# Designed miniproteins, single chains, continued (3): the designs that were tried, part 13

Each design is a single chain, and the fold is of that chain. pLDDT is the mean over its residues in the fold that is shown.

## One batch from the design tools (miniprotein)

Design m8447
Fold by ESMFold2-Fast:
Structure m8447 (fold): chain A 65 residues (1-65)
Amino acid sequence: MDEISEALGEAEKLIRQGKVDEAQKLLLEVAKKFGLSDEVAQIALTYLLLGRRDQALELMKQALK
């Protein structure tokens, strides 16, 4: 659970640095590790690109259950 929050924080940092491809890869790896779909990772990335980290976290938490 902390790992998802940490991954979203790291992905947000990568986006701020213009490393969107690295952020996408990180979210896909985390999704795979937790048994989430690639679609969930892509929607979470979209929320992060919109500055909505709280919504990205909630999405991944809901998909985990």
Scores: mean pLDDT 82

Design m8448
Fold by ESMFold2-Fast:
Structure m8448 (fold): chain A 72 residues (1-72)
Amino acid sequence: MEQIEKNKKLAEEYRKKAVQSLKEGREDEAWYYLGKARVYENAALSGEEVTDELIESAGKAALLARQDVRAR
């Protein structure tokens, strides 16, 4: 249960950072944090351990997806 609790707490932290960044007009940063929050949310439901590589990859993927939508 420790891993589930840690994942929930980290998901909440990154969600708050994403919302704050969006309110401040830092849209790219907001999407980066939202991507990280989603990975922790999913891991909190399954109890899986989240690697730093997975978190960084998810953040970058969310940022790139946002930039691609804006470019097209």
Scores: mean pLDDT 76

Design m8449
Fold by ESMFold2-Fast:
Structure m8449 (fold): chain A 59 residues (1-59)
Amino acid sequence: MSRDEIVQRVLQAFDTDGDGKLSDEEIEKLMSFDKDGDGNIDDAEFRELLESLGLAHLL
């Protein structure tokens, strides 16, 4: 998935918490999954990101 698509999904998930905000640590994790800088993240990498954030229920 594209970086923008991932950010939108994560923000939508955090909308459930009512603050719509990401911590610096969560933002840094998002950036780390785009390690090759192409703006794309594999489904497997996105799954690992969601699990790391405790959002595995969105899979």
Scores: mean pLDDT 59

Design m8450
Fold by ESMFold2-Fast:
Structure m8450 (fold): chain A 104 residues (1-104)
Amino acid sequence: NEKAENIKHFLLGTELGSDVSTLSREELLKKIKEVRELIEKHFKEIIEKIAETQSAEYALELAKKALELGLNGMAAAAYMLAAQSVEGEEAEELRRKALELLNS
């Protein structure tokens, strides 16, 4: 599922954030592997549902689960995905929550 793979790449990239420029190559590869394993174990089904439905509900479920696991970058990415599926003030609030997580 191409859409699911694109979502996984977005989640991984946002979670890595500044680590891409601050970690050594070996440390970065190790963290990529660890985050990919967490995605496969905890998020695969939710990501597939987001890809199939494009529903804000599943993106918000992913954000909540990511926060419970301490994956703040992944939670921020999930809020941004949810914001794409809603309009107006609700979308603006979700984008603000994502930015707050990225700045923490």
Scores: mean pLDDT 85

Design m8451
Fold by ESMFold2-Fast:
Structure m8451 (fold): chain A 68 residues (1-68)
Amino acid sequence: DRKKFEENNEKISEIFKKGNEELKKLRAAGAPGEELAKVMEEMAKKIKPHASEIGKIIQKKLEELQKS
């Protein structure tokens, strides 16, 4: 519902914030692209379950709208 939607959005926002901070540090340190790619991959893995939960909430609401 609304609270689960907000909680998952907050977690996604925090993952982006932490990931971007790490990417900024790596870029400042002159890290190779492989290290940047690893951070982006970990961000994607962490985001996936939360994005999936949001998708389920949206799908359920769309089904409710389509039925009436």
Scores: mean pLDDT 80

Design m8452
Fold by ESMFold2-Fast:
Structure m8452 (fold): chain A 68 residues (1-68)
Amino acid sequence: SSSEREAFVRELQRLINEIQETKDPEELKRLVEELYRLLDEARERGLLSDGQVEELRASVEDLAKRTL
């Protein structure tokens, strides 16, 4: 539903912001893993296509590599 997709987008944006703000490599790893679980759950619920999950995973991997 639209409201579930909006909640997903807000949670995704919050995790991305936390990843960008963290100074702790251990915390960064946990946040990235949490974000990957969020993406998998969104795919399972039909909120995202496989292509959208792949694109978002690539973006998060790039973000994490630049932070570490």
Scores: mean pLDDT 82

Design m8453
Fold by ESMFold2-Fast:
Structure m8453 (fold): chain A 83 residues (1-83)
Amino acid sequence: EEEVIEAVRFLAEQARKSYIKAAEDPENAELYKKAADTLVEAARYLVQESKEKNPEVGERAEKVLRETMDEAEAEYQAIKAAK
């Protein structure tokens, strides 16, 4: 359903923000990364639950999570390289 895809997108976007914060604040980087990992695990749980009920919706949610986290990694590396 659209609701689970939006929930996964929301969690992935919050994880992305935490990863960016980890790059900007090295003293607290581990805490921000742990927060991001927790949000990603919550999103993965929703993806897995969705796949069991509707594989097509679950695959769409998984794609949203993957693409958002790939963009987050690219931004993280760009910020690190700028220092």
Scores: mean pLDDT 84

Design m8454
Fold by ESMFold2-Fast:
Order: sequence, then structure tokens, then C-alpha cells
Structure m8454 (fold): chain A 80 residues (1-80)
Amino acid sequence: SAEEEFEKAVEELKKLGYDTLAKLAEEGYKAIKEGDLLTAEIYIGLLRIALGVFKLIGDEEVAEAIERAIKALEKLLAKA
């Protein structure tokens, strides 16, 4: 499920030491669950900026975890 995909992405970000990115993803998820679609889009946007940065510096492992979190959040947002 999209929620299981999201949970795995958040755990991977935490495992990689990026607790701040994990928290941004969790705040986006909370906004979706609360029906705050604008706040959800803002947090997804912040994650997209982070994704661009990690792709630019060549940190493929972190970039992949961020991208998986974004995809899971977008699937959840589409069902909201």
C-alpha cells in the first residue's frame, strides 16, 4: 500500500541519518490525513527541493529514499 511504501521510505531516511527529511515527510503525511491539502503540497515541494539537491551532489541512496517518500505522499494525496 502507499502507507507501507511511505513508512519504508521514512525508516530509510532515518537509517541514513536524515531525521529532518523524515520529519518533513511525516508532516506532509499528517497534513494529508487532516485534509490540509495546501500544507501537504508545501511539504511535498520541500522534499522535491531536497531531492534536487541530493541528486546534484550524487547521493543516490538519499535521493532514492526522498523520491520514494514523495511518490507515496502523492499517491495518498490523490486518494484524499
Scores: mean pLDDT 88

Design m8455
Fold by ESMFold2-Fast:
Structure m8455 (fold): chain A 113 residues (1-113)
Amino acid sequence: ISVSIPAEYQRPLTPEERERVIDAVARVVGDTAAHYLGPEFGAKVGELVREALRAGEDPQTIGERVRKLAREFGAPEELADYLGDVAASAKAIADYLMRAHPELVEAFLRGVE
C-alpha cells in the first residue's frame, strides 16, 4: 500500500527517532509471539523484526521469515500464518511512521496512534 504524504510532512527521522520506532514495533511483535510460543520464540521474532526493519526489507519477506520460524518452533500452519501476518502488518505501520512527521511517531510510542 502506497500513501502519498504531503511534502511538508515528509522529513527524514533522526537516528534516535528511527531506532525508537524499530524497537517499539519489534517489542510489540516479539511480545505477541512470546504469548503464543514462549519467550525464546518471542526474543527471536523481535530480533528478526528489528534487523529486517533496519535492513528495509519488505513486509512480505518479514512475514515469510516469521512464518518459517514459527513452524520451526512447532506452531500449526494457521498460527504460523497469523504470526507472519502480524509481523508484515507491523512492518507496514513502521514504514508509514518513518515517512511521517515526528508527532505521529510520538503518538504511536504513547499508544495513542
Scores: mean pLDDT 75

Design m8456
Fold by ESMFold2-Fast:
Structure m8456 (fold): chain A 98 residues (1-98)
Amino acid sequence: REALAEQVRAIAEGVREAAEEIIKTGDEKARELARRALELAERALEAVERGEVARAAELAAEAAELVAEAYELMGDKEKAANLRAAARAARELAEEAR
């Protein structure tokens, strides 16, 4: 479970960094998605600290999907695809942690 928690934390941290980048560089719609993703990523990190690994992974997956949508709006298809891959990985971790 500690290894799962570390993987979820890594995804949530990556989503947080991407969301912060979009808040600085994106248009209003992308920034709105990034702000919601940032809140979910922070909640995912809090859930990891509480040992709620499955819940943290679900929150990280939702945050990654929002950041992927924001990158699509910005025209960054490669970053959007990478965040969707992260969301799929987070959902697999959530299922494994149940």
Scores: mean pLDDT 86

Design m8457
Fold by ESMFold2-Fast:
Structure m8457 (fold): chain A 66 residues (1-66)
Amino acid sequence: KIRELMQALLDQDTEKVIELVNSLPLDVQVAYAQTIGNVASEEMRKALLEKVKSEEFREELKKYTK
């Protein structure tokens, strides 16, 4: 759920963020990509680009990652 995602993101719990993002509907994943990209550490953003299953989410996140 979104509250759990926000908490995991604030805690920099990379594995939990990946799990939660992968469990969300695609439209919700894309909607939160900007928030995640702005709040996540560089390490977390790299892990999300490697491990999140959705190509649409990864493409959106790339806009906020070098």
Scores: mean pLDDT 79

Design m8458
Fold by ESMFold2-Fast:
Structure m8458 (fold): chain A 80 residues (1-80)
Amino acid sequence: GSLAASAAGAAAYEALKALGGKPVDSVSEEGKTVATFEAGSGGTFTLEFTPEGVEIVSVEGAEEEAEAALAAARAALEAL
């Protein structure tokens, strides 16, 4: 659970760094982790990590960055 979510979050962070963004917040509760990222473009997006996988919960002006981070996070989860 938490280790997979942490690895996915790290992968999402690496993808976001390549796009000039940075992580803003991360909250873990009841087997899920919700991580919010700020894109270099000024938008934000939130990913939710559960035992079932990772999904985009919200996007505000950072659609491309959110998609790149989701792809990186899913790849990290598959590698575990």
Scores: mean pLDDT 72

Design m8459
Fold by ESMFold2-Fast:
Structure m8459 (fold): chain A 68 residues (1-68)
Amino acid sequence: SAMEDLDAAEALLSSNPELTVERIGDTRVVASGDAPVTTLIGLALRLIGDFPGLKVTVKGNTITVSLE
């Protein structure tokens, strides 16, 4: 389910020690940190591939994963 995918995405992001991860209710996860841009892009591409039902957005040093 989309909620289970969001939980899995949160776990994936939280496994990265360079990121601070926050869960915003049942709708989104926000991860921010001083990780290199190549690392952030790589994580975003993996999230898009693993969780096609989730919307993944990268802006600056922040990855946002949301339902839709």
Scores: mean pLDDT 81

Design m8460
Fold by ESMFold2-Fast:
Structure m8460 (fold): chain A 72 residues (1-72)
Amino acid sequence: AEEFVEQGRRAEKEGDFLSAGRYYEKAGEEYEKQGDLKKAAEYYRRAGHAYAKGNDLESAKRMSERSRELEL
């Protein structure tokens, strides 16, 4: 999970927001598999913001929905 977070941060610093979104989405998926739903929701939200900055509004919406589903 942490590896994808670091890759996402690097992509953001380089202005590659679509890659940042993909890495944060993968980090969210890894935290979800570990049962850390709070961190999974956090990284899905970060992925959504990155996708929105990259003008991928469909992926941004998908990430927003995934983060909401992790909260009862």
Scores: mean pLDDT 83

Design m8461
Fold by ESMFold2-Fast:
Structure m8461 (fold): chain A 73 residues (1-73)
Amino acid sequence: MSPVEKIKEAAEKHGIEVTITDDAKNAELPLIVTATLADGTKARVEVTKDEQIEPVIAGLAAAGATSLTVEKA
């Protein structure tokens, strides 16, 4: 499973909508994940390892993110 597919699976598990940029569709790590949080702040996180995907997405969901964008680092 690609890193992008893992991000989509984790986001779906937490009820987050995912937008993947064209340059990220077939990209390997690192990837940049950007989300708008419940307070209106932007969170931008570089994901460099597979094991970071679930905790990053869970953390964004806990902070009230309902959507995120994945781009190539």
Scores: mean pLDDT 82

Design m8462
Fold by ESMFold2-Fast:
Structure m8462 (fold): chain A 76 residues (1-76)
Amino acid sequence: MEEEKKKLEEKIKKAEETIKELKRQYSDNPEVLKKLEEAEKKLKEARKALEEGDIDSANQYLKEAEKLLLPILSKL
């Protein structure tokens, strides 16, 4: 269980770093920035779920954040 929590924490951190990079690359694209902000909110929910010990919910929120990021990453 703790190993799974650490793994999720690492994935969340990676996604947060990706969002920061994308905000720099798409700083002049308001549509992309809105999606990045929504993804950040999902990551915050994932962190809360992880802190509560709800691994399944944390994974679900992380996946939702990744879905928001996927179309942007695909443009790269």
Scores: mean pLDDT 80

Design m8463
Fold by ESMFold2-Fast:
Order: C-alpha cells, then structure tokens, then sequence
Structure m8463 (fold): chain A 62 residues (1-62)
C-alpha cells in the first residue's frame, strides 16, 4: 500500500540520517509487517548506496 511504502521510506531515511540505529530500524520495519529477511536486505542496501524502487514495493507488499 502507498501508506506502508511511505512509512518504510521514512524509517530508511531516519536510519540514513543517523536518527535510528540499524537494530531500531530493523525492529520498526518488522513491526510494520515487512518480512525480516527483506528488512535486513533493505538496511544492507541502504549502507551500500541506496534501495531500489522495486525492493521498496516488494517490502510494501509483504
């Protein structure tokens, strides 16, 4: 959903800004219903340069 996608993007943005630890960001993503393995992959991609739009949509569909 669009609402879920926006919340996922907000969590990733706050993590990128140093406002959330990796552990806290992971916990919040899982609490939103994102698959734990996919949530870990999103945070790993974020550290490596950014997350693709395709992966963001996949997370919002999980």
Amino acid sequence: SEALLRRIEEILLRAAMGLLSEEEALERLVALGVDPALARELLRDLKRGGVSAEKLREAAAS
Scores: mean pLDDT 82

Design m8464
Fold by ESMFold2-Fast:
Structure m8464 (fold): chain A 90 residues (1-90)
Amino acid sequence: MRPSEDEINLALLEIDSAVLLTLAPSMTPEEFREGLERIVKRLEEAKKVMSPETLKEAADIVIDNTRRAGELAGVPELAEEAVKRIKEIE
């Protein structure tokens, strides 16, 4: 059984946010901001092709990983700015 396009996009967004979380302790604030910008743009593109229900699920996962990544990077304020942008997308 091939996964749906929604399932593929959900998995890719989860992976992208998990990678950011994994790398966060080693990132400068500038690198972390660039990582946040990539994830936000990824969600904006995903909104064009994903169902609203699956997009909401993906956004919730990305928000959780983003907040944790911000704590580990030492810049939780940058993570909360990205979270506000993500909430406007969903």
Scores: mean pLDDT 84

Design m8465
Fold by ESMFold2-Fast:
Structure m8465 (fold): chain A 90 residues (1-90)
Amino acid sequence: VKGLAIAIGGPLSDEELEELIELANKADVVIIVSNDEEAANKIKEKSKAKEIIIVPGNTAEDAIAAARALGFTVVGSARLGNATIIKVEK
């Protein structure tokens, strides 16, 4: 199973949000780590991933902790503006 854990550390532009949604659409599972409920819900509503989980937090460390708690292994990371993208699998 291929997944993404996305930590939203601050405001995202509309272009950054659309890029995150495109990336999320390629994953089986998406973990959205955000204290911004509006941003998290926009990604959730537009993502076509089979499973979408929203957890509180805003750091890469929060995203890694959430992914590991759900049984995923971290295989990579990327940055997109104020978002940190943790690539995960199991």
Scores: mean pLDDT 84

Design m8466
Fold by ESMFold2-Fast:
Structure m8466 (fold): chain A 71 residues (1-71)
Amino acid sequence: SLAEEAEKIIEEAKKLQEEYPDNPAVQMGAKEAIELAKKALEEKDEKKKRELINQARSVLESARKAAEVLG
């Protein structure tokens, strides 16, 4: 479900923050992904909820790439 996808994004973003506490790009990106996923959980419109989840995934992917390149 969309709720399960949002929860997974929050969980993965929190894990990234724990693994890279001193990386500002990871911290900021993971925080943004968590905020977007939380908005998705509160959104009543399924289409808007899906858009928020897609945005959260994109932000999380960027944070993962920053973790791999910058450490």
Scores: mean pLDDT 84

Design m8467
Fold by ESMFold2-Fast:
Structure m8467 (fold): chain A 55 residues (1-55)
Amino acid sequence: PLPDPAEVQKNTEEEKKRYALEHADPRFVTDENKEEVLKRAKELGDEAAIKVLET
């Protein structure tokens, strides 16, 4: 069956959160995953992401 529009939107947001966590991308960070994304950014040595996430 076709997914509900609300479910599609929710799935898209969840994918963005996972992408942010895997790649330390601050553009898709949320309050829920901010600490994990910051930890990942530090592991990767992404200074730009660390600076954005620490603010």
Scores: mean pLDDT 70

Design m8468
Fold by ESMFold2-Fast:
Parts: C-alpha cells; structure tokens; sequence
Structure m8468 (fold): chain A 59 residues (1-59)
C-alpha cells in the first residue's frame, strides 16, 4: 500500500539523517537510496537531491 511505502520511506530518511549527524555519509547515502525506492520511481527531483548529497559527502 502507498501508506506503508511512505512509512518505510520516512523511517529510512530518519536513519539517513542520524547517520549524517554522526558523520557517516556512506551509510546516510545508502539509507537515502532506500527511501527513494519507497517514494516513487518517477522521482527525478529526489534522485537529483541524492546525487547532490553524494557530491557533498565526497567534497
């Protein structure tokens, strides 16, 4: 269901932010990728945000 997918996406986003606060950018990016899978396959904007975060983590 869509609501269950949104709940999963929110949980992965929370885990991603917690990892990012700890300075673990690789784990944060992994969780962001999982969250995007639960949001929408057509989320090009969300994918662009993720790519920007990946570049920031490597800078």
Amino acid sequence: SEEEKKQKAIEYMRKAFEALKKGDAETAINYFKKALEYFNDDSEASKRVLETLEKAAKA
Scores: mean pLDDT 72

Design m8469
Fold by ESMFold2-Fast:
Structure m8469 (fold): chain A 119 residues (1-119)
Amino acid sequence: LETLARLYRKKGDFEKAAFWYDFIIKLYISQGKYDEAIKLAEEMIKEEKDPKVKARFLTLIGKAYYKKGDYEKAIEYYQEAIKLDPNNWLAYDNLAKVYEKLGDKETAEKYRKKAEEIR
């Protein structure tokens, strides 16, 4: 699976590479393999030139940190994703979840509304 993602990346087929990296990273997060997920996302980001695709993988890194309970790093990565792609509704939705977890319902509601506006 990782071999296919890396093969597409080496061939310059970044669209296919992004698809397989996204799939594997999400799978690792679901299995509790957060550090492996972060490492793969960072690997994809190193050669990615499209800021929207880069933002997508930064959002996955943020999600991995959130699942690890590192809310501070989760917020940092989601904020970076938003800076690169202000239309990344998933990063806003995930920020809302972090702030809800921290008990800041007002900030959570603001980010949730922003996510709904963007789609």
Scores: mean pLDDT 83

Design m8470
Fold by ESMFold2-Fast:
Structure m8470 (fold): chain A 61 residues (1-61)
Amino acid sequence: EDTLKGLELLAQGRYEEAVRYFEKALEKDPDNRVAHELLAIAYERLGQTDKAAEWRAKAAA
């Protein structure tokens, strides 16, 4: 639900808002791998490559 809303915002270029929705999804389900991967993508779009790498590592674990 929150993951889908974040994905829609990501597609619209609303990267900061997308991050907020993915964070909300992880508050409810910390093991949500899809949310981890999408959060990494959002951070890459924001130019925060270090944060993106960190979230990708969490998704792969």
Scores: mean pLDDT 80

Design m8471
Fold by ESMFold2-Fast:
Structure m8471 (fold): chain A 59 residues (1-59)
Amino acid sequence: SVQARVVEDYTATRPDELSLKVGEVVEVLGTAGPGWVLARNLADGRVGLVPGSVLVPLP
């Protein structure tokens, strides 16, 4: 599975978006348009759209 680390806090501005904090780990489920990914937060299992710019892929 593709995992990524959150490197910048993000606050959801729309109901389909996911709020994230620095240091959280997400599973990347797919691309949702230019600069956006569909992700699942591994801490709570919630799924939503986030800017790809706040994520760094884990090795």
Scores: mean pLDDT 84

Design m8472
Fold by ESMFold2-Fast:
Structure m8472 (fold): chain A 68 residues (1-68)
Amino acid sequence: STLQEYIDRLLQKGKELGNKEGVEHAEKAREALEQGNTEEASRHLTQAVTILGDAGREALIQLEAERG
């Protein structure tokens, strides 16, 4: 799913940058998605993007470009 791909990309970027808060929110988003709670997953994904800032936004833009 698109949401899972976004979560995985932000988790990867957070780990690459050593941004523990961004990683924590991306992991919470993954857990929520695994439980079928897409609303909570989206909230945590939004927080991860906000915490990672420009790097998070660029990672998602790059993911969209890779998908076509």
Scores: mean pLDDT 85

Design m8473
Fold by ESMFold2-Fast:
Structure m8473 (fold): chain A 70 residues (1-70)
Amino acid sequence: MLSEEEYERAIKVYEERFEKGDVRAAVNLAMLYIEKGDLEKAREVAQKLRELGHDVAARWIEEQIEKKKK
């Protein structure tokens, strides 16, 4: 279980890596948002991945969101 401060630091690190083109970091970023319950930010990550041509990663994130939302 991560503290709120640990979540914020992890989010910032993965955002920076995603900005540099790390698709795995984008997936991890979306999963952190899903765990925190911020499903809209997770959808934004998926949409950015689609714009970059990473449809498989985007679709997988969308499926995780739907499972969490139920």
Scores: mean pLDDT 81

Design m8474
Fold by ESMFold2-Fast:
Parts: C-alpha cells; structure tokens; sequence
Structure m8474 (fold): chain A 64 residues (1-64)
C-alpha cells in the first residue's frame, strides 16, 4: 500500500526537487503548481518521509 501527500513549498523552491526525493523513498512525485507537488510513497517509508518534511520545515497534508 502507499500514502499520498500534498506538499507546499516556499517560492524559492522548485517543486520538481521532490521527484528525486520521492524516488529515494521508493515513491513518485507529480508537480501540481509552482509551489505544490503530490508525493506518493510506500506505507513502510511514510514515517521516514514525514520526518524529512518536518525537519525541512515543509507544509504538507496527507490525502485520503
């Protein structure tokens, strides 16, 4: 199973940077806008991915 997150980035970040980040967690990312990406990761990696987002100061919302 997988978990999906909508990640909001500051204007200084290109959302495409999340593509290789998601790949490191065995997942994928899709750019939605200049400041937003959807990231999907395996459930087993979700906690570590959330830790990365929290440590980096990213805003995110877990999608159902």
Amino acid sequence: STRTFRVTLEESFDPSVLIPVAARFGGSAEVLSKNEAIVTVPEEQAADFKDLLDEGGFEYEELP
Scores: mean pLDDT 81

Design m8475
Fold by ESMFold2-Fast:
Structure m8475 (fold): chain A 76 residues (1-76)
Amino acid sequence: AAEELLERARELIEEAERALEEGDYEKAQSLVEQASEMLYQALAAAGSLPPEERARVYAEVAELGKRIREVEERIK
């Protein structure tokens, strides 16, 4: 389900943020790539959800996508 994909993406982003603090840029990059895949799958799954649930998925994807971009900028 889209919600399960979003929860997994959040976990991966939190792990990526910890990897950055430890200086493990390769691990951080791998984790945000995995999180991006989860967000893409969540967006695809959201298309079949009721409008209220779709709105929640879109909002959470926007929030998590912003955090992914922040991690990517720190790796550069």
Scores: mean pLDDT 84

Design m8476
Fold by ESMFold2-Fast:
Structure m8476 (fold): chain A 52 residues (1-52)
Amino acid sequence: SGRDLLLAAVDIGAEKTKEWLKKNPEASAKEMMSQLALAIDEALARLLAEAE
């Protein structure tokens, strides 16, 4: 289940990051990577809370 939650978090994080990139077209590669990591971490935390 943890692996499935991580895979779902990656999908959710990627979609949220795509939306953020459309609003921030001047973002650097470092800023894009930071947003992706943050979005995945936040999605995973929410999915873990919902599973309990």
Scores: mean pLDDT 83

Design m8477
Fold by ESMFold2-Fast:
Structure m8477 (fold): chain A 75 residues (1-75)
Amino acid sequence: MEKEVEALKLLGAAIDAFRRGDYERAIEYAEKALELSPGNRGALRILAQAYERLGDHDRAQEYRDKLAAIEKKIA
């Protein structure tokens, strides 16, 4: 539970960085959030979008596939 709270705070920082256009910082925060919470959909979404904005389409696709796999388990 404590790791989930820390992951949530890191995700918040990643979202803030992403909204400011700081995609590299958004990736750093989102990767840390994902390390603490491997199934964190918010972190996977930020990683996919941030890598796409930086032109790293392979890494973006990797995170999109992970996000889609989690979403399919829910519905």
Scores: mean pLDDT 82

Design m8478
Fold by ESMFold2-Fast:
Structure m8478 (fold): chain A 79 residues (1-79)
Amino acid sequence: GEELARKGIELAEEGLRLVKEGKELIKEGKILEGIGLVLRGLGLAYEGLLLGEKAIEQGEKELGEEAIRLAEEAGMKRL
């Protein structure tokens, strides 16, 4: 459980960082580079979201919810 939750947090944190960096690049006029980072960040955040949900199912509720929170802050929602 814990290893899965920590990996989810790691991926969601990296995803959030890339989304934030990409948005700043877009503001600076580096549109294509910024969009590329946002898309990469959203992909990592989505992986973190899925791992967070699985960690909750395995009893790691607090760590799993943190992974989901970070993924949602990055802009990812599960369908």
Scores: mean pLDDT 85

Design m8479
Fold by ESMFold2-Fast:
Structure m8479 (fold): chain A 78 residues (1-78)
Amino acid sequence: MEEIEKLKKEFEELKKELEELVEESKTQSLDDPEFQKRLEELEKRAIELGKKLKEAGLFELAEELHRFVSEAGLRLAE
């Protein structure tokens, strides 16, 4: 239970950071090295979290995470 709640919290934190990055993309160049570094770090965190969710049997949350990341990527691509 505690592990599942921790994973859910990590997912909510990742969603918040990714939404903040999407909002920042409206006023920043996508070619900005710091912006690209933050995006790369969030992508790595999403991959690792997705793996942890699947290992914990939280397949629905893993699918939701994948969908959220994909949708955010499309929003960033304009």
Scores: mean pLDDT 76

Design m8480
Fold by ESMFold2-Fast:
Structure m8480 (fold): chain A 71 residues (1-71)
Amino acid sequence: MERRLQELEEEMVRAYRAGDAEALRRAGEEAARAAEELLREQGYSEEEVEAARERILALTEAAVAAVEAAK
């Protein structure tokens, strides 16, 4: 599972460098879902899982906004 998160992080970096806001949003959403699955499997609380998901989505939105502003 962690290897999948690393792969998604690499996809997000590639999308960010390419200025592809749509690809970045998609990769960020997939990363949030993968992190949610991983944390639940490891027995983290629902609150901790939700906080991690929100953090990943917020960082993704900030990166997307930066890409859009550069257009």
Scores: mean pLDDT 79

Design m8481
Fold by ESMFold2-Fast:
Structure m8481 (fold): chain A 89 residues (1-89)
Amino acid sequence: LSKKEEIEFYVALAAMAVAIGKRAGEVSDEVTELFDKAVKAVNEGKYDEAIKLLKEARERVLQESKDPEAAETLANILDKVIKKIEELK
């Protein structure tokens, strides 16, 4: 995979986790919106902007969650995606 394709793959995995969290009621509309903006930034090659938006989404998940274990799991997934973008950009 190219660096771009590998980044897109990890972002797609994070999108699945966010979608599952939203269905479970663990993820707010604000977190979903930040994540959607991050995905758009990745698709536009704006990796620094995407990293900033993903970090904001991660902090919101940790602040807003009623289930600390679910929040930590999702935050960890987002952190791994952030690190992968930072390494591959």
Scores: mean pLDDT 80

Design m8482
Fold by ESMFold2-Fast:
Structure m8482 (fold): chain A 65 residues (1-65)
Amino acid sequence: SEENKKKAEEYLKKAREAVAAGDFQTAADNFIKALGYADKLPEEEGEKIKQEVLDFARAVDEALA
């Protein structure tokens, strides 16, 4: 479970780095991977990570609108 949390956080970091570089395809791919690992966590911890991914994805979507 801790390994899944660490992987979710690693993919979130990669997604954020890709957004900063303007590579939105790599960012999207890493967000999807982070969500996959979040689904394997205890519900409460998984929801926190999912919310963080969604908040960042919404910020990017709003910036591109």
Scores: mean pLDDT 78

Design m8483
Fold by ESMFold2-Fast:
Structure m8483 (fold): chain A 78 residues (1-78)
Amino acid sequence: MDIYLVQVRVKKEYADENLKAIEEAAKRLGGEVVSVQEGDDYVDIFVKVPSLEAAEQLAEEARKLPGVVDVKIIKVPA
């Protein structure tokens, strides 16, 4: 089965607030936050979701959050 990762890049000052919102959205969509990678200026939040539809919905919601600068959907072959 294919798994999708949604990578959300957030400005560091918004990371704590956005992580909470993204965790709640992920749980609602049957997914989970699998990794949080802190950089110097940005935090990358990786969410695993069970379908492309869930990935697209999470990406749309994430793009509306303040300080989100990039959202990528990555298909992980099984």
Scores: mean pLDDT 84

